Designed miniproteins, single chains. Designs and how they scored, part 34

Each design is a single chain, and the fold is of that chain. pLDDT is the mean over its residues in the fold that is shown.

## One batch from the design tools (miniprotein)

Design m1238
Fold by ESMFold2-Fast:
Structure m1238 (fold): chain A 92 residues (1-92)
Amino acid sequence: MATPEITSLSATATGTTVTVSGTTTAPAGAVAHVVVSDANGREVASGTAAVDAAGRFSVTLQLPAAGTYTVRVWVEAGDAGSAVRSVTVEAP
């Protein structure tokens, strides 16, 4: 199987709710894994999203407080995993 890639990644916070979305070369039904860590590197939220037929994924997670967070995302398709991509998000 070809190694899946994340071709775009964004994270947007509205209050303490963060929406993580992106696109991938992985087939429909692959799993996008999302981990959110605080400024001290502590995991505060995690989730998974299924990749749709257009190669898109989206997951909404609740943060414990306002602050700066690092979102790490990777996609797994069968035996193959993508490189981890990260983005910083600030919750107001």
Scores: mean pLDDT 81

Design m1239
Fold by ESMFold2-Fast:
Structure m1239 (fold): chain A 69 residues (1-69)
Amino acid sequence: SALDELRALLEELVKRGRITEEEAREILELVEQGDADGASRLLLRLYLEGRITVEEANRLGRLLRQIFA
C-alpha cells in the first residue's frame, strides 16, 4: 500500500540519519489523523532544511496524494 511505502521510505531516511525517529513518527501520526496539510508542511520543512532531496520529496508527495485520494 502507499502507507506501507511511506513508512518504509521514512524508516530508510531515519536509518541513514537524514531525519529523526520523532519526525518520522510525527509525519505518520498526521497521516493517520487525516491531516494532509500538516503532513505536506512537515515534508516541505525537511526539504527546505536540505534533509531530503528533490527526488525524495517528490516521491513522498506522490505517496501522500495516493493515501489522501
Scores: mean pLDDT 88

Design m1240
Fold by ESMFold2-Fast:
Structure m1240 (fold): chain A 88 residues (1-88)
Amino acid sequence: SKKKIEEFVNAVDDEALIELIPDLVHVLTKSEDVEERRLAALFLSEISKKPETAKALVPFVPELVQALKDVDPNVRLYTALALGNLAT
C-alpha cells in the first residue's frame, strides 16, 4: 500500500535508499509488469521528498522523463510527482 511504502522510506537509512534507486529506475523503465512499474514510480516519488535521496535521483531525470510517456496513468502520475519534487 502507499502508506506502507511511505513508512518504509521514512524508516530506512538514506544511504540504503540511494542504493535502491538504480534498481527502482530499472524496474520503472524496463519491467513489462504494470504493477511493478507502479510500485517503482511510487517508491521514487517518496524518495524524491527527502533532500539527500532527491539529490541522488537527479542523474536519473532522463529516465524519469521517459517514464512520463508510460501507458499507465498511475506510473505517469507518481513519476510527475517525483520530477516536481526535484524541480524545487
Scores: mean pLDDT 85

Design m1241
Fold by ESMFold2-Fast:
Structure m1241 (fold): chain A 62 residues (1-62)
Amino acid sequence: SSTTNQIIQQLQGLRQRSRDLGNDVTVRRIDRMINMLQQNPNDQSIINQGRIMSQSVQRQID
């Protein structure tokens, strides 16, 4: 879905920033979330988990 693709793009950007900061734990968590979203693009629970992770990681970096 469009929403799922937007969340994946946000997470990919956050993955790059987390990698640049040396936060390997966060990079690994984001990779798993992106994989879950790609395998389950219409699962609302997974979409919500991805959105929450995006917001949480953004707060940690900002």
Scores: mean pLDDT 88

Design m1242
Fold by ESMFold2-Fast:
Structure m1242 (fold): chain A 57 residues (1-57)
Amino acid sequence: EEEEKKKAEIGRQARLAFLNKDYETLKKYLEELGLDPSLVNKSLEEQRKALAEKFKN
């Protein structure tokens, strides 16, 4: 499916953009999928917390 290709590509691009703190690129991809760009902010914060909890373990 075309969606599978987008998911794989987004995964890589999102990872790179996240490291570069390029939230604009992340929002753009989410919008193309028809997702709420506001979710990026929420997801990013949760990822930060998840990382902290991982180290706590």
Scores: mean pLDDT 60

Design m1243
Fold by ESMFold2-Fast:
Structure m1243 (fold): chain A 56 residues (1-56)
Amino acid sequence: SREERAREFRKKGEEWYKNAPEEKKKLIKEIADKLNEMGDNIEEGLKKGKPPKPTK
C-alpha cells in the first residue's frame, strides 16, 4: 500500500540521516533554519498588510 511505502521511506531516511556525516547534518539544519526564518518574515508581513519581499 502507499502508506506502507511511505513509512518504510521515512524509516530509511531517518536511518540514513543518523549515519550521515556531521557536515551534512549541519547543512540540513542551516537550510531548515533559513526556511523557517523566511516563512516567519512572510507571515509577519501579511499580518501587517504589507506585501512580502519580492522573489524573482
Scores: mean pLDDT 66

Design m1244
Fold by ESMFold2-Fast:
Structure m1244 (fold): chain A 94 residues (1-94)
Amino acid sequence: SQQAKLEAGREKIEKERNVKTEEEKKRLEEQLKVQRETAAALRAIGELIDLELAKRKGAPKEKIEELVKKAEEEMEKLPESVKEALEKALKEVL
């Protein structure tokens, strides 16, 4: 009976530890996702600013197309609502 009680105790501790680890992992993954989306939004905004400045300076079409592509690539990493807002801003700059 002592051996069975020790094994049951170990299994309970392992299960509780695994649940806590999975909860901590999910929280970290959610935080990392928000950080990645924030970084992508900031990069997209930066490319939109560069695009506006390039247009004002009369940059060649190839440079404008490069900046548009970079902005669109960053926007693809964003939630739909944020992507739609930035796509509208891109159309206004173009």
Scores: mean pLDDT 80

Design m1245
Fold by ESMFold2-Fast:
Parts: C-alpha cells; structure tokens; sequence
Structure m1245 (fold): chain A 65 residues (1-65)
C-alpha cells in the first residue's frame, strides 16, 4: 500500500534524523534527503528503517517494563 510505504518512509526519516543528531550531522538536511528519496525509495532504506524501528520498539518495551 502507498500509505504503508509513506509511513515507513516517515519512520526512516525520523530514524535517520536521530542517527544524524547522534553523529552531529545536520538533522534537517538528512530529513530533506530522505524526502527526496521518496520518489526513488530504495528497498534497502525501507529494510533498514524496519530493522531500526524494531530495535526502537524493543527498547521502548524494555523501558516500559
């Protein structure tokens, strides 16, 4: 679904922004690049976003318990 792909891309943007922030990169620039990738979204970016999202959700569960 296009809506699902947009959601995954949105999460990829947030994950890239967090990673960029930790590395001292320009977060806003990383978000812009991620938005441009929406037109040519690579499968590798989607898979990485899913993996990072799973890690974040697992961390959130550990913190909630």
Amino acid sequence: SMAEEELLLGMAKQLLALEAKEQGLDVERMRELAAELKENMPEELVERARELLKELLEKEKELAE
Scores: mean pLDDT 61

Design m1246
Fold by ESMFold2-Fast:
Structure m1246 (fold): chain A 58 residues (1-58)
Amino acid sequence: DELRKELGSLESLEERIEFLIEKGLLTPELLEMIKEGGKYTEEVNEKLAERIKKLEEE
């Protein structure tokens, strides 16, 4: 799945936020993690992958 790769390849915080908004995957929790910057980048990507799995399951 390319979603994680695309998010990880984005070079700025703003691009990542815009990406998530466009994909409709932005949640208050995820947005807060993104605002914290690089500290949560890995966790944000993992959370995103988990949400994709939930969508695939349904």
Scores: mean pLDDT 59

Design m1247
Fold by ESMFold2-Fast:
Structure m1247 (fold): chain A 64 residues (1-64)
Amino acid sequence: SSQLEQQAQTLEKSKEELTKKMDKGIELAGKQSEVLKKNVEKGKKDAEDYLDSKIQEVKDKQQS
């Protein structure tokens, strides 16, 4: 396996772990405030989009 393949797998695992932690954070935030919940949901979406972009960048380099 190439180093790029390993990097993509590591990023995918990091995204999975982050998503699980953020989902728990959203549940906890929702118990405090709807505004806080929405802010955490926005943060989760931004983080997922960023990681997806980085995963795709690594995968594109593998095909070059």
Scores: mean pLDDT 81

Design m1248
Fold by ESMFold2-Fast:
Structure m1248 (fold): chain A 58 residues (1-58)
Amino acid sequence: SSAAEFEEKVKRFEKNAEKAKEEYNIPEEVVQKAIELARQGKFEEAEKVLLQAVLDKT
């Protein structure tokens, strides 16, 4: 169902965000902002926030 797919996508994003925080030492405020966007269903925006933070550190 769409609801189950949404829940799985949010969970996956949260796990990826936590891994990125640990691996790239991304600031907590950025990680929290991205997770909040994902929980609001704004996955593309959430991904861009995390990606930008990773790219800025590499």
Scores: mean pLDDT 82

Design m1250
Fold by ESMFold2-Fast:
Structure m1250 (fold): chain A 65 residues (1-65)
Amino acid sequence: ALEELLELARREPNLEASVLAGLAVKYLEQGDLEKARELIERAAELSSRPEEVRRAGEEAIKEAE
């Protein structure tokens, strides 16, 4: 799930959404699930693929819990 979220960030044409999704991956790796969830939602709002970003993010958070 982390790999999927990171791949979505790398393919994202919106630079801000890409950066936010990449930061969410970093916070998930550090165990900060609250910050990661905030960043995933912000990234999804700006993303060209909001549903995919939310799904990948939710799966990554579930695996990190």
Scores: mean pLDDT 81

Design m1251
Fold by ESMFold2-Fast:
Structure m1251 (fold): chain A 87 residues (1-87)
Amino acid sequence: DLNGDGRPLTDEEIDALFKFLDQDGDGKISKETALHFLGELVRAKGVEPTEEELQALIDEFDTDGDGYLDKEEFRKLVRALEERIAA
């Protein structure tokens, strides 16, 4: 379940979500996994994202261009997305 209460996710909740998505335990998730998750998160908050907007945000935080996000990049990405939704 995604946080549907309208409040921002806590660091602990974001870490738990990252662990849920990172089933390999390698400390990274793919851009495709991140894109799918973010689409579900914004939809749960009543916002209809464009794929282009989500992809641009993911690309912004994938500074290494390796196609994966680590926990810190994922946390920053989720917070940036929530800031945009809250506005």
Scores: mean pLDDT 71

Design m1252
Fold by ESMFold2-Fast:
Formats: structure tokens, sequence, C-alpha cells
Structure m1252 (fold): chain A 94 residues (1-94)
């Protein structure tokens, strides 16, 4: 089932994030997103974790875009709000 595959890719992405393999975390989260319809409940959470991996890679412009998309889907996501602010701050401090 395609959504089961997306869930497994998301779980693997989280595993790579915990191992601090941020490039692989990004790869697996993007693969998960490619299998999910935009209205799927998992999309906002995958985007939030993708943003965290991008933030760790210092890809601040990409992290900002991803967090803004996550907040469009889940406006009350406190982690996405905090990390968006951090990404904006880091970008401004360059």
Amino acid sequence: HEFSEATLLYIDGRGYLMLEDYEKAVEYYRKALSLLPKDHPLVAEVLTNLGEALLKLERYEEAIEVYEEALELDPENERAKRNLEEARKRLAEK
C-alpha cells in the first residue's frame, strides 16, 4: 500500500535524523512526501521534520519554505513556529 510505504519512509527519515545523517533524513522525507496526497494527515508532520533536517544542514531558505508549508496545513504546530523563527534568525545573521 502506497501510504504504508510513505509511513515507513517517514520512520526511516526520523531514524536518520536521530543518527544526525541529515542528508539521508531529507532524502527519505522527500520520498515520503512524493507518495502522500497533500491532504494526508502525515504531510504537515513530515514537512516539520524535513524543515528540522534542512535547518541542521544550514539550508535556511529551504527550511523556511518547508516550515511555511507545514504551518499552512497545521497552523498550531508550535515546533514548526519555533523552528521557522530560528531559521529566519539564522538567515539574517549570515
Scores: mean pLDDT 86

Design m1253
Fold by ESMFold2-Fast:
Structure m1253 (fold): chain A 69 residues (1-69)
Amino acid sequence: SKLEAELANQVGRGYLRRGDYDTAIRYFQQAIRLDPNFSTAWRNLGDAYRQQGRFDTSDQYYRLADQLE
């Protein structure tokens, strides 16, 4: 559901802030599976990949987030 997606996204953001990028990515992917139109989760996934230096992957997720807004 949308509420479950928002919860997964919030947990992912917590891991992102503490530098646990792999765990953050898993939670953002869970949020997207629950709500594929959740633009904020796609953007957060982009942020996590950018922090890992995966700029091409990050750019793709930012573009997806922009299209869903």
Scores: mean pLDDT 89

Design m1254
Fold by ESMFold2-Fast:
Structure m1254 (fold): chain A 61 residues (1-61)
Amino acid sequence: DEEKKKEEEEREKNREIILLEASAGVYEIGASVEELAGGDAEGYREKAEEYRKKAEEKRKE
């Protein structure tokens, strides 16, 4: 069934996007923790941005 195949492919794509966004969220939390602790949050924010860009690119596929 073509419809079921498309639904499965869409589900897999959505799972990957969610995982990438979740990874970005984890790094954002890390950045916030470092900022509050007086550490360097920039590296964590850069990683969060990288994962967000990956999620956006995956959406474009």
Scores: mean pLDDT 80

Design m1255
Fold by ESMFold2-Fast:
Structure m1255 (fold): chain A 58 residues (1-58)
Amino acid sequence: MEKIEEFRKKATEIVKKLKEEGKEEEAYSKIMELASKLGLSTEEANKLALEILREVLG
């Protein structure tokens, strides 16, 4: 799986789990940790994180 596809999949799962646990405030931080681990740029990670947060939490 490409890094971006892996990031989107795992980040979406993280946000959904945090939403179920009532920990939505941790979602952005956890997504950015994942992005750093996968070697994504901060700019790319931030754009993707905002899209995922809007899809799952908005």
Scores: mean pLDDT 80

Design m1256
Fold by ESMFold2-Fast:
Structure m1256 (fold): chain A 76 residues (1-76)
Amino acid sequence: MEEVEKTVEEKVKEIKELGEELGLPAWGEYASREIRETAEELKEKGYPSEEIVKKIEELAKTAKEALRDLAAARAA
């Protein structure tokens, strides 16, 4: 479970920093909250730590892509 907490903290930090960089801090905070909530739900359902980490990494990748796409759309 420590590995899950570490991964959540790292991905939340990356997303918040990306949100600030792109001028979308509120969206970065929203995505960070979704990652934390998803990790908690998977822990409650008894998923193995390795699967939770993989899911968090996938969600973080999707969130970063969405933030970049939103920033690009606003710039257009």
Scores: mean pLDDT 82

Design m1257
Fold by ESMFold2-Fast:
Structure m1257 (fold): chain A 71 residues (1-71)
Amino acid sequence: LSDEEAIQLARRGASLARQGRFDQAATALQIAAQASTNPKAQQKLNQGAQHARNGDGDSAAQYADQGVQLL
């Protein structure tokens, strides 16, 4: 996995979170975090995944977008 794949997965995760598909969003954001080479992006994407698991789609998407900005 590469930063380009991390960006794609993070954007998908943000979209899924906004749609209320929290389990799929959390999975996508975790994989994006693992694919990321930037530790700050990884932290933001992991925070997004945690918010998605808690059913907070808006926060999950916000953290995913922040992670993408760091990649």
Scores: mean pLDDT 85

Design m1258
Fold by ESMFold2-Fast:
Structure m1258 (fold): chain A 91 residues (1-91)
Amino acid sequence: MEEIIELVKEAIELVQARDFDGAIEVLNKIRELASKLGLEEIKRAADETIHGVEVLRRVAAEHPEDQATIDLLRQGVIDNLKGLIELIKKA
């Protein structure tokens, strides 16, 4: 469980650094570990967060001038990642 929390913290740092591809890679590792451990709620939350990062990556690439939308989407992803840490702590 601590290993998954450390991966989520790494994903937060990657999102903050605008390394969205790195964040998706780390989230896929979280999804794989959650699947192996039978943690369906954590796996579902990881899948939802991956989708959020993919949307953020697309908007940042296509509309880099829309900083307000990028900031809103980035904050949503970070909030989802913080929520994922809380779900892992309860599992």
Scores: mean pLDDT 86

Design m1259
Fold by ESMFold2-Fast:
Order: sequence, then structure tokens, then C-alpha cells
Structure m1259 (fold): chain A 58 residues (1-58)
Amino acid sequence: DEEVKKELRSLNLNLEEGILKAAELGLWDAIDVAKEAGLFRNLPEELRKRLEELIEKG
């Protein structure tokens, strides 16, 4: 299970990068889909807060 958890952490990093780039590009439809799919719950709390800040500023 430790090896599986390490793989999940790698996937989490890819999700972070993809979502941040979508927000920077103003792809709010993609952000909405990610939120609806519950991906925001799977993100690190720090990144989730940063995304909320970007949404609030936009």
C-alpha cells in the first residue's frame, strides 16, 4: 500500500499543475468540471486555498 500511496501522490501533483494552468488561462469551465468531479477535495489544502484566491480575484 505504501507504493500505491506514492503513486497517488504523483498523480496529485499532475492534477495540481493542470488545474493551476487552467485557472491561469481562464478556463473556468474546466475548473467547474474539476470542482463537480470532487477533484478539489483531493488537492492539498494549500493549493485549494490558492485556487479559491484566484477565483475570488477573477
Scores: mean pLDDT 64

Design m1260
Fold by ESMFold2-Fast:
Parts: structure tokens; sequence; C-alpha cells
Structure m1260 (fold): chain A 58 residues (1-58)
């Protein structure tokens, strides 16, 4: 349903916010080039791609 798609889209947005906050903490610790930071960036890119595909269905 459109309501379920909307809810999923909002959940993806919250997950991106979490990733942004975790990346910010790593940057404050000087770990911006760490494997952990790279993994978070890759996760964010996947979620962004899923959100874009979902937005095309709305």
Amino acid sequence: SPEELQARFQALGQELQRISEELGELIKQGKENSEEAKALLAEGERISAEGQALAEQL
C-alpha cells in the first residue's frame, strides 16, 4: 500500500540520520578514513539507492 511505502521511506530516512551521526563521531575521533567509516558510507549509499527506488514508486 502507499502508506506502507511511505512508512518504509521514513524508516530509511531515520537510518540515514543514524549513519550520519555515527560518521560524525568517527570524524571527531580522527577515524574518517577507517574501515568502519568506509563501511558506514557504503551502507548509506545502499540505503540512499533503496530510498530513490522507493520514491519512484510513490
Scores: mean pLDDT 83

Design m1261
Fold by ESMFold2-Fast:
Structure m1261 (fold): chain A 61 residues (1-61)
Amino acid sequence: SALARALLAEAERLVAEGRYEEAADLANKPGSAGLATGDEAAARRAVELSREIRRRAGVQR
């Protein structure tokens, strides 16, 4: 869906800026939307992005 893709793009921008907590909150939304609409690409990307955010956030503490 267009909404899921827009939310993914915003979450990826937040990751690029080092804003991992905000990115994690936002990335959760397109995953749910992608699963509900059958947008597998958005759902997979949201899972990948969430894992990346958790890994990077762990390095910062």
Scores: mean pLDDT 69

Design m1262
Fold by ESMFold2-Fast:
Structure m1262 (fold): chain A 95 residues (1-95)
Amino acid sequence: DAERRRRAAELAERGVEALREAARAAEEAGETQVARDLRALAEAAARARDEGNYEGAALLIEAGARLGLENSRSPRVRELAERALELARELREVL
């Protein structure tokens, strides 16, 4: 299903971008460990996406979102983490 595959790729890309933005926001907030962990999960999710492993990408985006929501005190990081969580959910729905 070419259409479903294209939508999965788009959602995975947006989820990775949300985690990368969350990592930058965490760094700006002085949350160095949160920023490192979010960046690591974003890059793992990007690799899964590039390998066509959209189920793995969804899991990693969700893990990053949960980490941001549980460990960040920055409203910007939490906003981006919530966006990543929604994107992971939508990605799972199209798989």
Scores: mean pLDDT 91

Design m1263
Fold by ESMFold2-Fast:
Structure m1263 (fold): chain A 61 residues (1-61)
Amino acid sequence: MASIGEQIGRGIGTALAAEGDRETRIAAAERELLRMGVEPEEARRLAEAAVALGDAARELD
């Protein structure tokens, strides 16, 4: 059983590594979270949060 921190960290890592538009990056993070056993609704929410954090990090200036 992965901790919530491990799930979020992996989602963020996948989102940061993923190429393409926002939807593609969300889908990649969601797929990784689902692979870890996160429920679909929660996986989507965490994937969206991970992509948002990744985008914010990229726009850091």
Scores: mean pLDDT 72

Design m1264
Fold by ESMFold2-Fast:
Structure m1264 (fold): chain A 71 residues (1-71)
Amino acid sequence: MKVTVYVDSTYTDKEIEELKKELEKLGVEAEIQRTPMPGYVTILDEDGNIIAHGTTVSEAIEKLKEYLEKK
C-alpha cells in the first residue's frame, strides 16, 4: 500500500527517515511531506482519502494499524 504522510515543518530529515522506516515495518510505502500547518500528522491513501490522523506520529501510526487490521 502506498500512502502520503503530511507532517509539520518542525520535523527533521532524520525524524522523517525514522517515520518512513516504521511505516515500512507495517508493509506501507510512504511519501512524507512537510506542511506549514502545525499540530497534526495526516496519512492519505493512494486516492487521497484520509485513512489516519493524529496530533503525534505515534497516534497516527496507531490509527493506521487499526485501518490496516480492518482490511
Scores: mean pLDDT 76

Design m1265
Fold by ESMFold2-Fast:
Structure m1265 (fold): chain A 88 residues (1-88)
Amino acid sequence: SGEELARGAARDAAAAGEAARAGRGGATGFAAAGAAAAGAGASAWIAGRREGEEALRRAAEAALRAGEERGPEGARLGELGREIALKG
């Protein structure tokens, strides 16, 4: 279902953020977190569900946390997540 798809994408975003925090691949881990967060946003948007919107919000929050630990590029990812949440 769309809700399951959105939750799966949010989990992927959270896992990527955790990998970035752990320093796995450094910049590569952080890039993966950003890509996962963007994917989670898209999935939630497509689902068009209230739970999809909540999953998007959590994905954006995870991206923001990863960004705060990894510097200014993460701030842009958090901003993108907020923009998608606003539309989705």
Scores: mean pLDDT 58

Design m1266
Fold by ESMFold2-Fast:
Structure m1266 (fold): chain A 58 residues (1-58)
Amino acid sequence: ADALRAAVQAVVDRTRELAKVVPPEEAIRAGTEALVALGVPEDAARRTAQRVVDQALA
């Protein structure tokens, strides 16, 4: 039942790693696109990717 949660967490972890090696806007875009591909609404996906990148760079 938690397969979607695990997939979202994997995208979050990858986005956090990506934020260390690419510009923030590129990491946010990649994370947003990956979350949308999992069925997350675009607005929620973008906010999640932004938060992950902000936290990774804090």
Scores: mean pLDDT 82

Design m1267
Fold by ESMFold2-Fast:
Structure m1267 (fold): chain A 65 residues (1-65)
Amino acid sequence: SKIKKLQDLLEEKHGEEFLQLDKEHPELSEEEAKEKIKEILKDDPEMLKAWEEILKALEEKKKAA
């Protein structure tokens, strides 16, 4: 699965940063967490693109349900 490969790549490169975000900011809404993730990925355009593709695929699944 293309999406799983992108998720695995994101976790490999930025997984620790994402876990730290969740631990340090449990109060963040889903929308606020997405903004923080974009800030983390701003200096990594390849991984930012991968994250955007994952979000798009999740939105498509939500529309199909």
Scores: mean pLDDT 76

Design m1268
Fold by ESMFold2-Fast:
Structure m1268 (fold): chain A 96 residues (1-96)
Amino acid sequence: MEEAKKYLEEGKKLFEKGEVEEAKKYYEKAIELDPNYAEAYYYLGELLYSMGLLEEAKEYYEKAIELDPNYEKAKENLAKVLKELGKYEEAEKVLK
């Protein structure tokens, strides 16, 4: 959806500028407009990870992978979060 992509791209720009709360609103709007937009879930996961919200970041990376099972960046970052949560066996399974 073209409109959802615009919200994702603007959210990414806001995040790069350190406007974390505003970026979150734009990512949430992208998901609202296209609930199957795997990339929007991935970037919301990245934002939550930057805030130290590891369990929430995990949930959004898992959703991105559910929507796109070949989303390698989401798998890599899910494995990273799982390791930080002490879930080493789960992290290894995600990458293989």
Scores: mean pLDDT 87

Design m1269
Fold by ESMFold2-Fast:
Structure m1269 (fold): chain A 93 residues (1-93)
Amino acid sequence: NATEIVADALLEVARELEKAGYYPQALAFATYASIARRTGNVREAIEGALRVASKLPDKELRIKVAQRILDAARQAGDEETVKLAEEFLEKLK
């Protein structure tokens, strides 16, 4: 299920951000995972997650998080969110 794939990926990122000490960002990712599960709106969840990722201070972490979101978007099969994640990742090169 696309919703569970996206929600699980965002929640894994939340755990990694929490481990790294980025508590507000971890909470934001967990919130978007919940939005995906509750509403089925994976696009809104991915768009929100990418906005949070764009504000992370560590460039390597931004790339890692963006790649995780891109992989989830590809598995979910939403071409629009795949495009958004690819564009975001390219800007980080």
Scores: mean pLDDT 83

Design m1270
Fold by ESMFold2-Fast:
Structure m1270 (fold): chain A 98 residues (1-98)
Amino acid sequence: LEERAKEFEKLAEEALKKGDYRTAGNYYHTAGGEYFRLGEYEKAAEWFQKAAEAYIKSNDYLGAARAYEDLAIVYEKMGKTDEAEKWRKKAEELRKKA
C-alpha cells in the first residue's frame, strides 16, 4: 500500500517535468488517497495540497476544489478543525470558478 503511494508520487514528478500539471495532480491526488487509507494523515495532507496546486496550474479548478475538500477531511481526522474550515472555504471558492 505505501509502496503504491510512492509509485504515484514518482509518476506525478515525471508528469510535472513534462509540464503535464493535470496528470501530475491526478497522481498526487491518488497518492494522498492511499496515505489517507493507511491513516498517514500528515502525508495525505501533503499530497492533497500538491494535487490542488498542480490542478490550479492546469486550470482544473474542479479537481483543485476536490483536492482541498479531501485536505479538509484529513485535517478533521487530525483534530485541526480551524485548518479544515479554511480548506473548505478555499474549495468553495474554486467550485464557483469551475
Scores: mean pLDDT 86

Design m1271
Fold by ESMFold2-Fast:
Structure m1271 (fold): chain A 55 residues (1-55)
Amino acid sequence: MAEEYAKKGRELGEQVARDEGLSPEEIKRLAEMGEKVGKLVPDSKAWARAQGAAA
């Protein structure tokens, strides 16, 4: 489950970076960030805190 969310987060980060026409280095960076955030999704408490902290 956590691995599935990590993969989705990584793919989303890559897609956003490509849509914005960012460099390959930025694409990799956003993919890694998305993967890390995705790993927190199975923990609903961590997910809620992450969204609150981003506000």
Scores: mean pLDDT 69

Design m1272
Fold by ESMFold2-Fast:
Structure m1272 (fold): chain A 118 residues (1-118)
Amino acid sequence: MEAEERRREEQLRAVAEGRDDELAREAIEEAKRSKELAEELGRALLEAAEREGPSALGGALAALAALGAEEPALEALDRIGEITGDEELVAELRKIIEDESLSGEEKAKKMRELVAKR
């Protein structure tokens, strides 16, 4: 595996964990410049979270929002709904994803706070 691919995986992990470091900031900035990259990285992150299990999906959802990957974020939300059966949680998370007044970072913060209560 090439060093650049490992660096990308570490950047995605930093965003998923909500780290306020250079790796997380670089990943978010790159995603802002390329919608295709944001969607591709978002798909990879979602697939990894699905393999780790339900607890990883909440972190992935926040990371997807931070990256601006709206379509993978909505797919992760559907999975959370299937696993938890919590219609109120799904509705609140969806409102955050669809809120155009919030930045990706603000969406990620609100989602992490909401999921932490459950």
Scores: mean pLDDT 72

Design m1273
Fold by ESMFold2-Fast:
Structure m1273 (fold): chain A 71 residues (1-71)
Amino acid sequence: AELDARLAAADPEKIAEGRELMKKGNEYFEKGDLETAIKYYEEAIRLFREAGDDAGVLAAATNLAVTKKEL
């Protein structure tokens, strides 16, 4: 449950920042700037890991892998 995540001292601000970095990564991916997209996805993974958001880490890592394949 979301409440359990809060009780586990998950950092909601880091999760929000990670989501914004994923958005930026997707934006640069669509523009064809794959190298910049990779940097944003790597920063998103770092923030999600620090926040304990395993789902966020998986999503960002998947986008990173797809972007590297297109490079």
Scores: mean pLDDT 79

Design m1274
Fold by ESMFold2-Fast:
Structure m1274 (fold): chain A 67 residues (1-67)
Amino acid sequence: SVEEEALAVAKEDVEELKKLKDKELIEQAIERLEGEIRLMREAGAPEEVIRELEELVRELREALEKL
């Protein structure tokens, strides 16, 4: 599904961002993912996909706090 493809791309992006340790890029990625989560909830996307995207946001926020 489009939602599962978006999740797979997001997972790859998050791992790369955690390696780069760039505060601005991490903040931009959090905003983008939170926007995508909101749109996916409105569209009725599977809760499992939404839950995994929320976990990725949590990981980025944790990485940001360590900078």
Scores: mean pLDDT 85

Design m1275
Fold by ESMFold2-Fast:
Structure m1275 (fold): chain A 74 residues (1-74)
Amino acid sequence: MELSEAERKVLEVLFEHRGKPLTVKEIAEKTGLSPATVKRALDRLVEAGVVEKVTNEKGEVMYRLSDKPLTAPL
């Protein structure tokens, strides 16, 4: 539940786009992190209920902020 630097940067990007799902690639480009680092951070945030995982029509996984109130969203 405590956030790493990578998790915090990912959440900051998602907060700017709170209503819009983003791909791992888009988040990586905005944070300057590798796609692998972003995916691992997102997987942890999804397990914590902070971020929701959605799949688009192409089968690509996208991520967005959960609308559920959280203790540490950043």
Scores: mean pLDDT 74

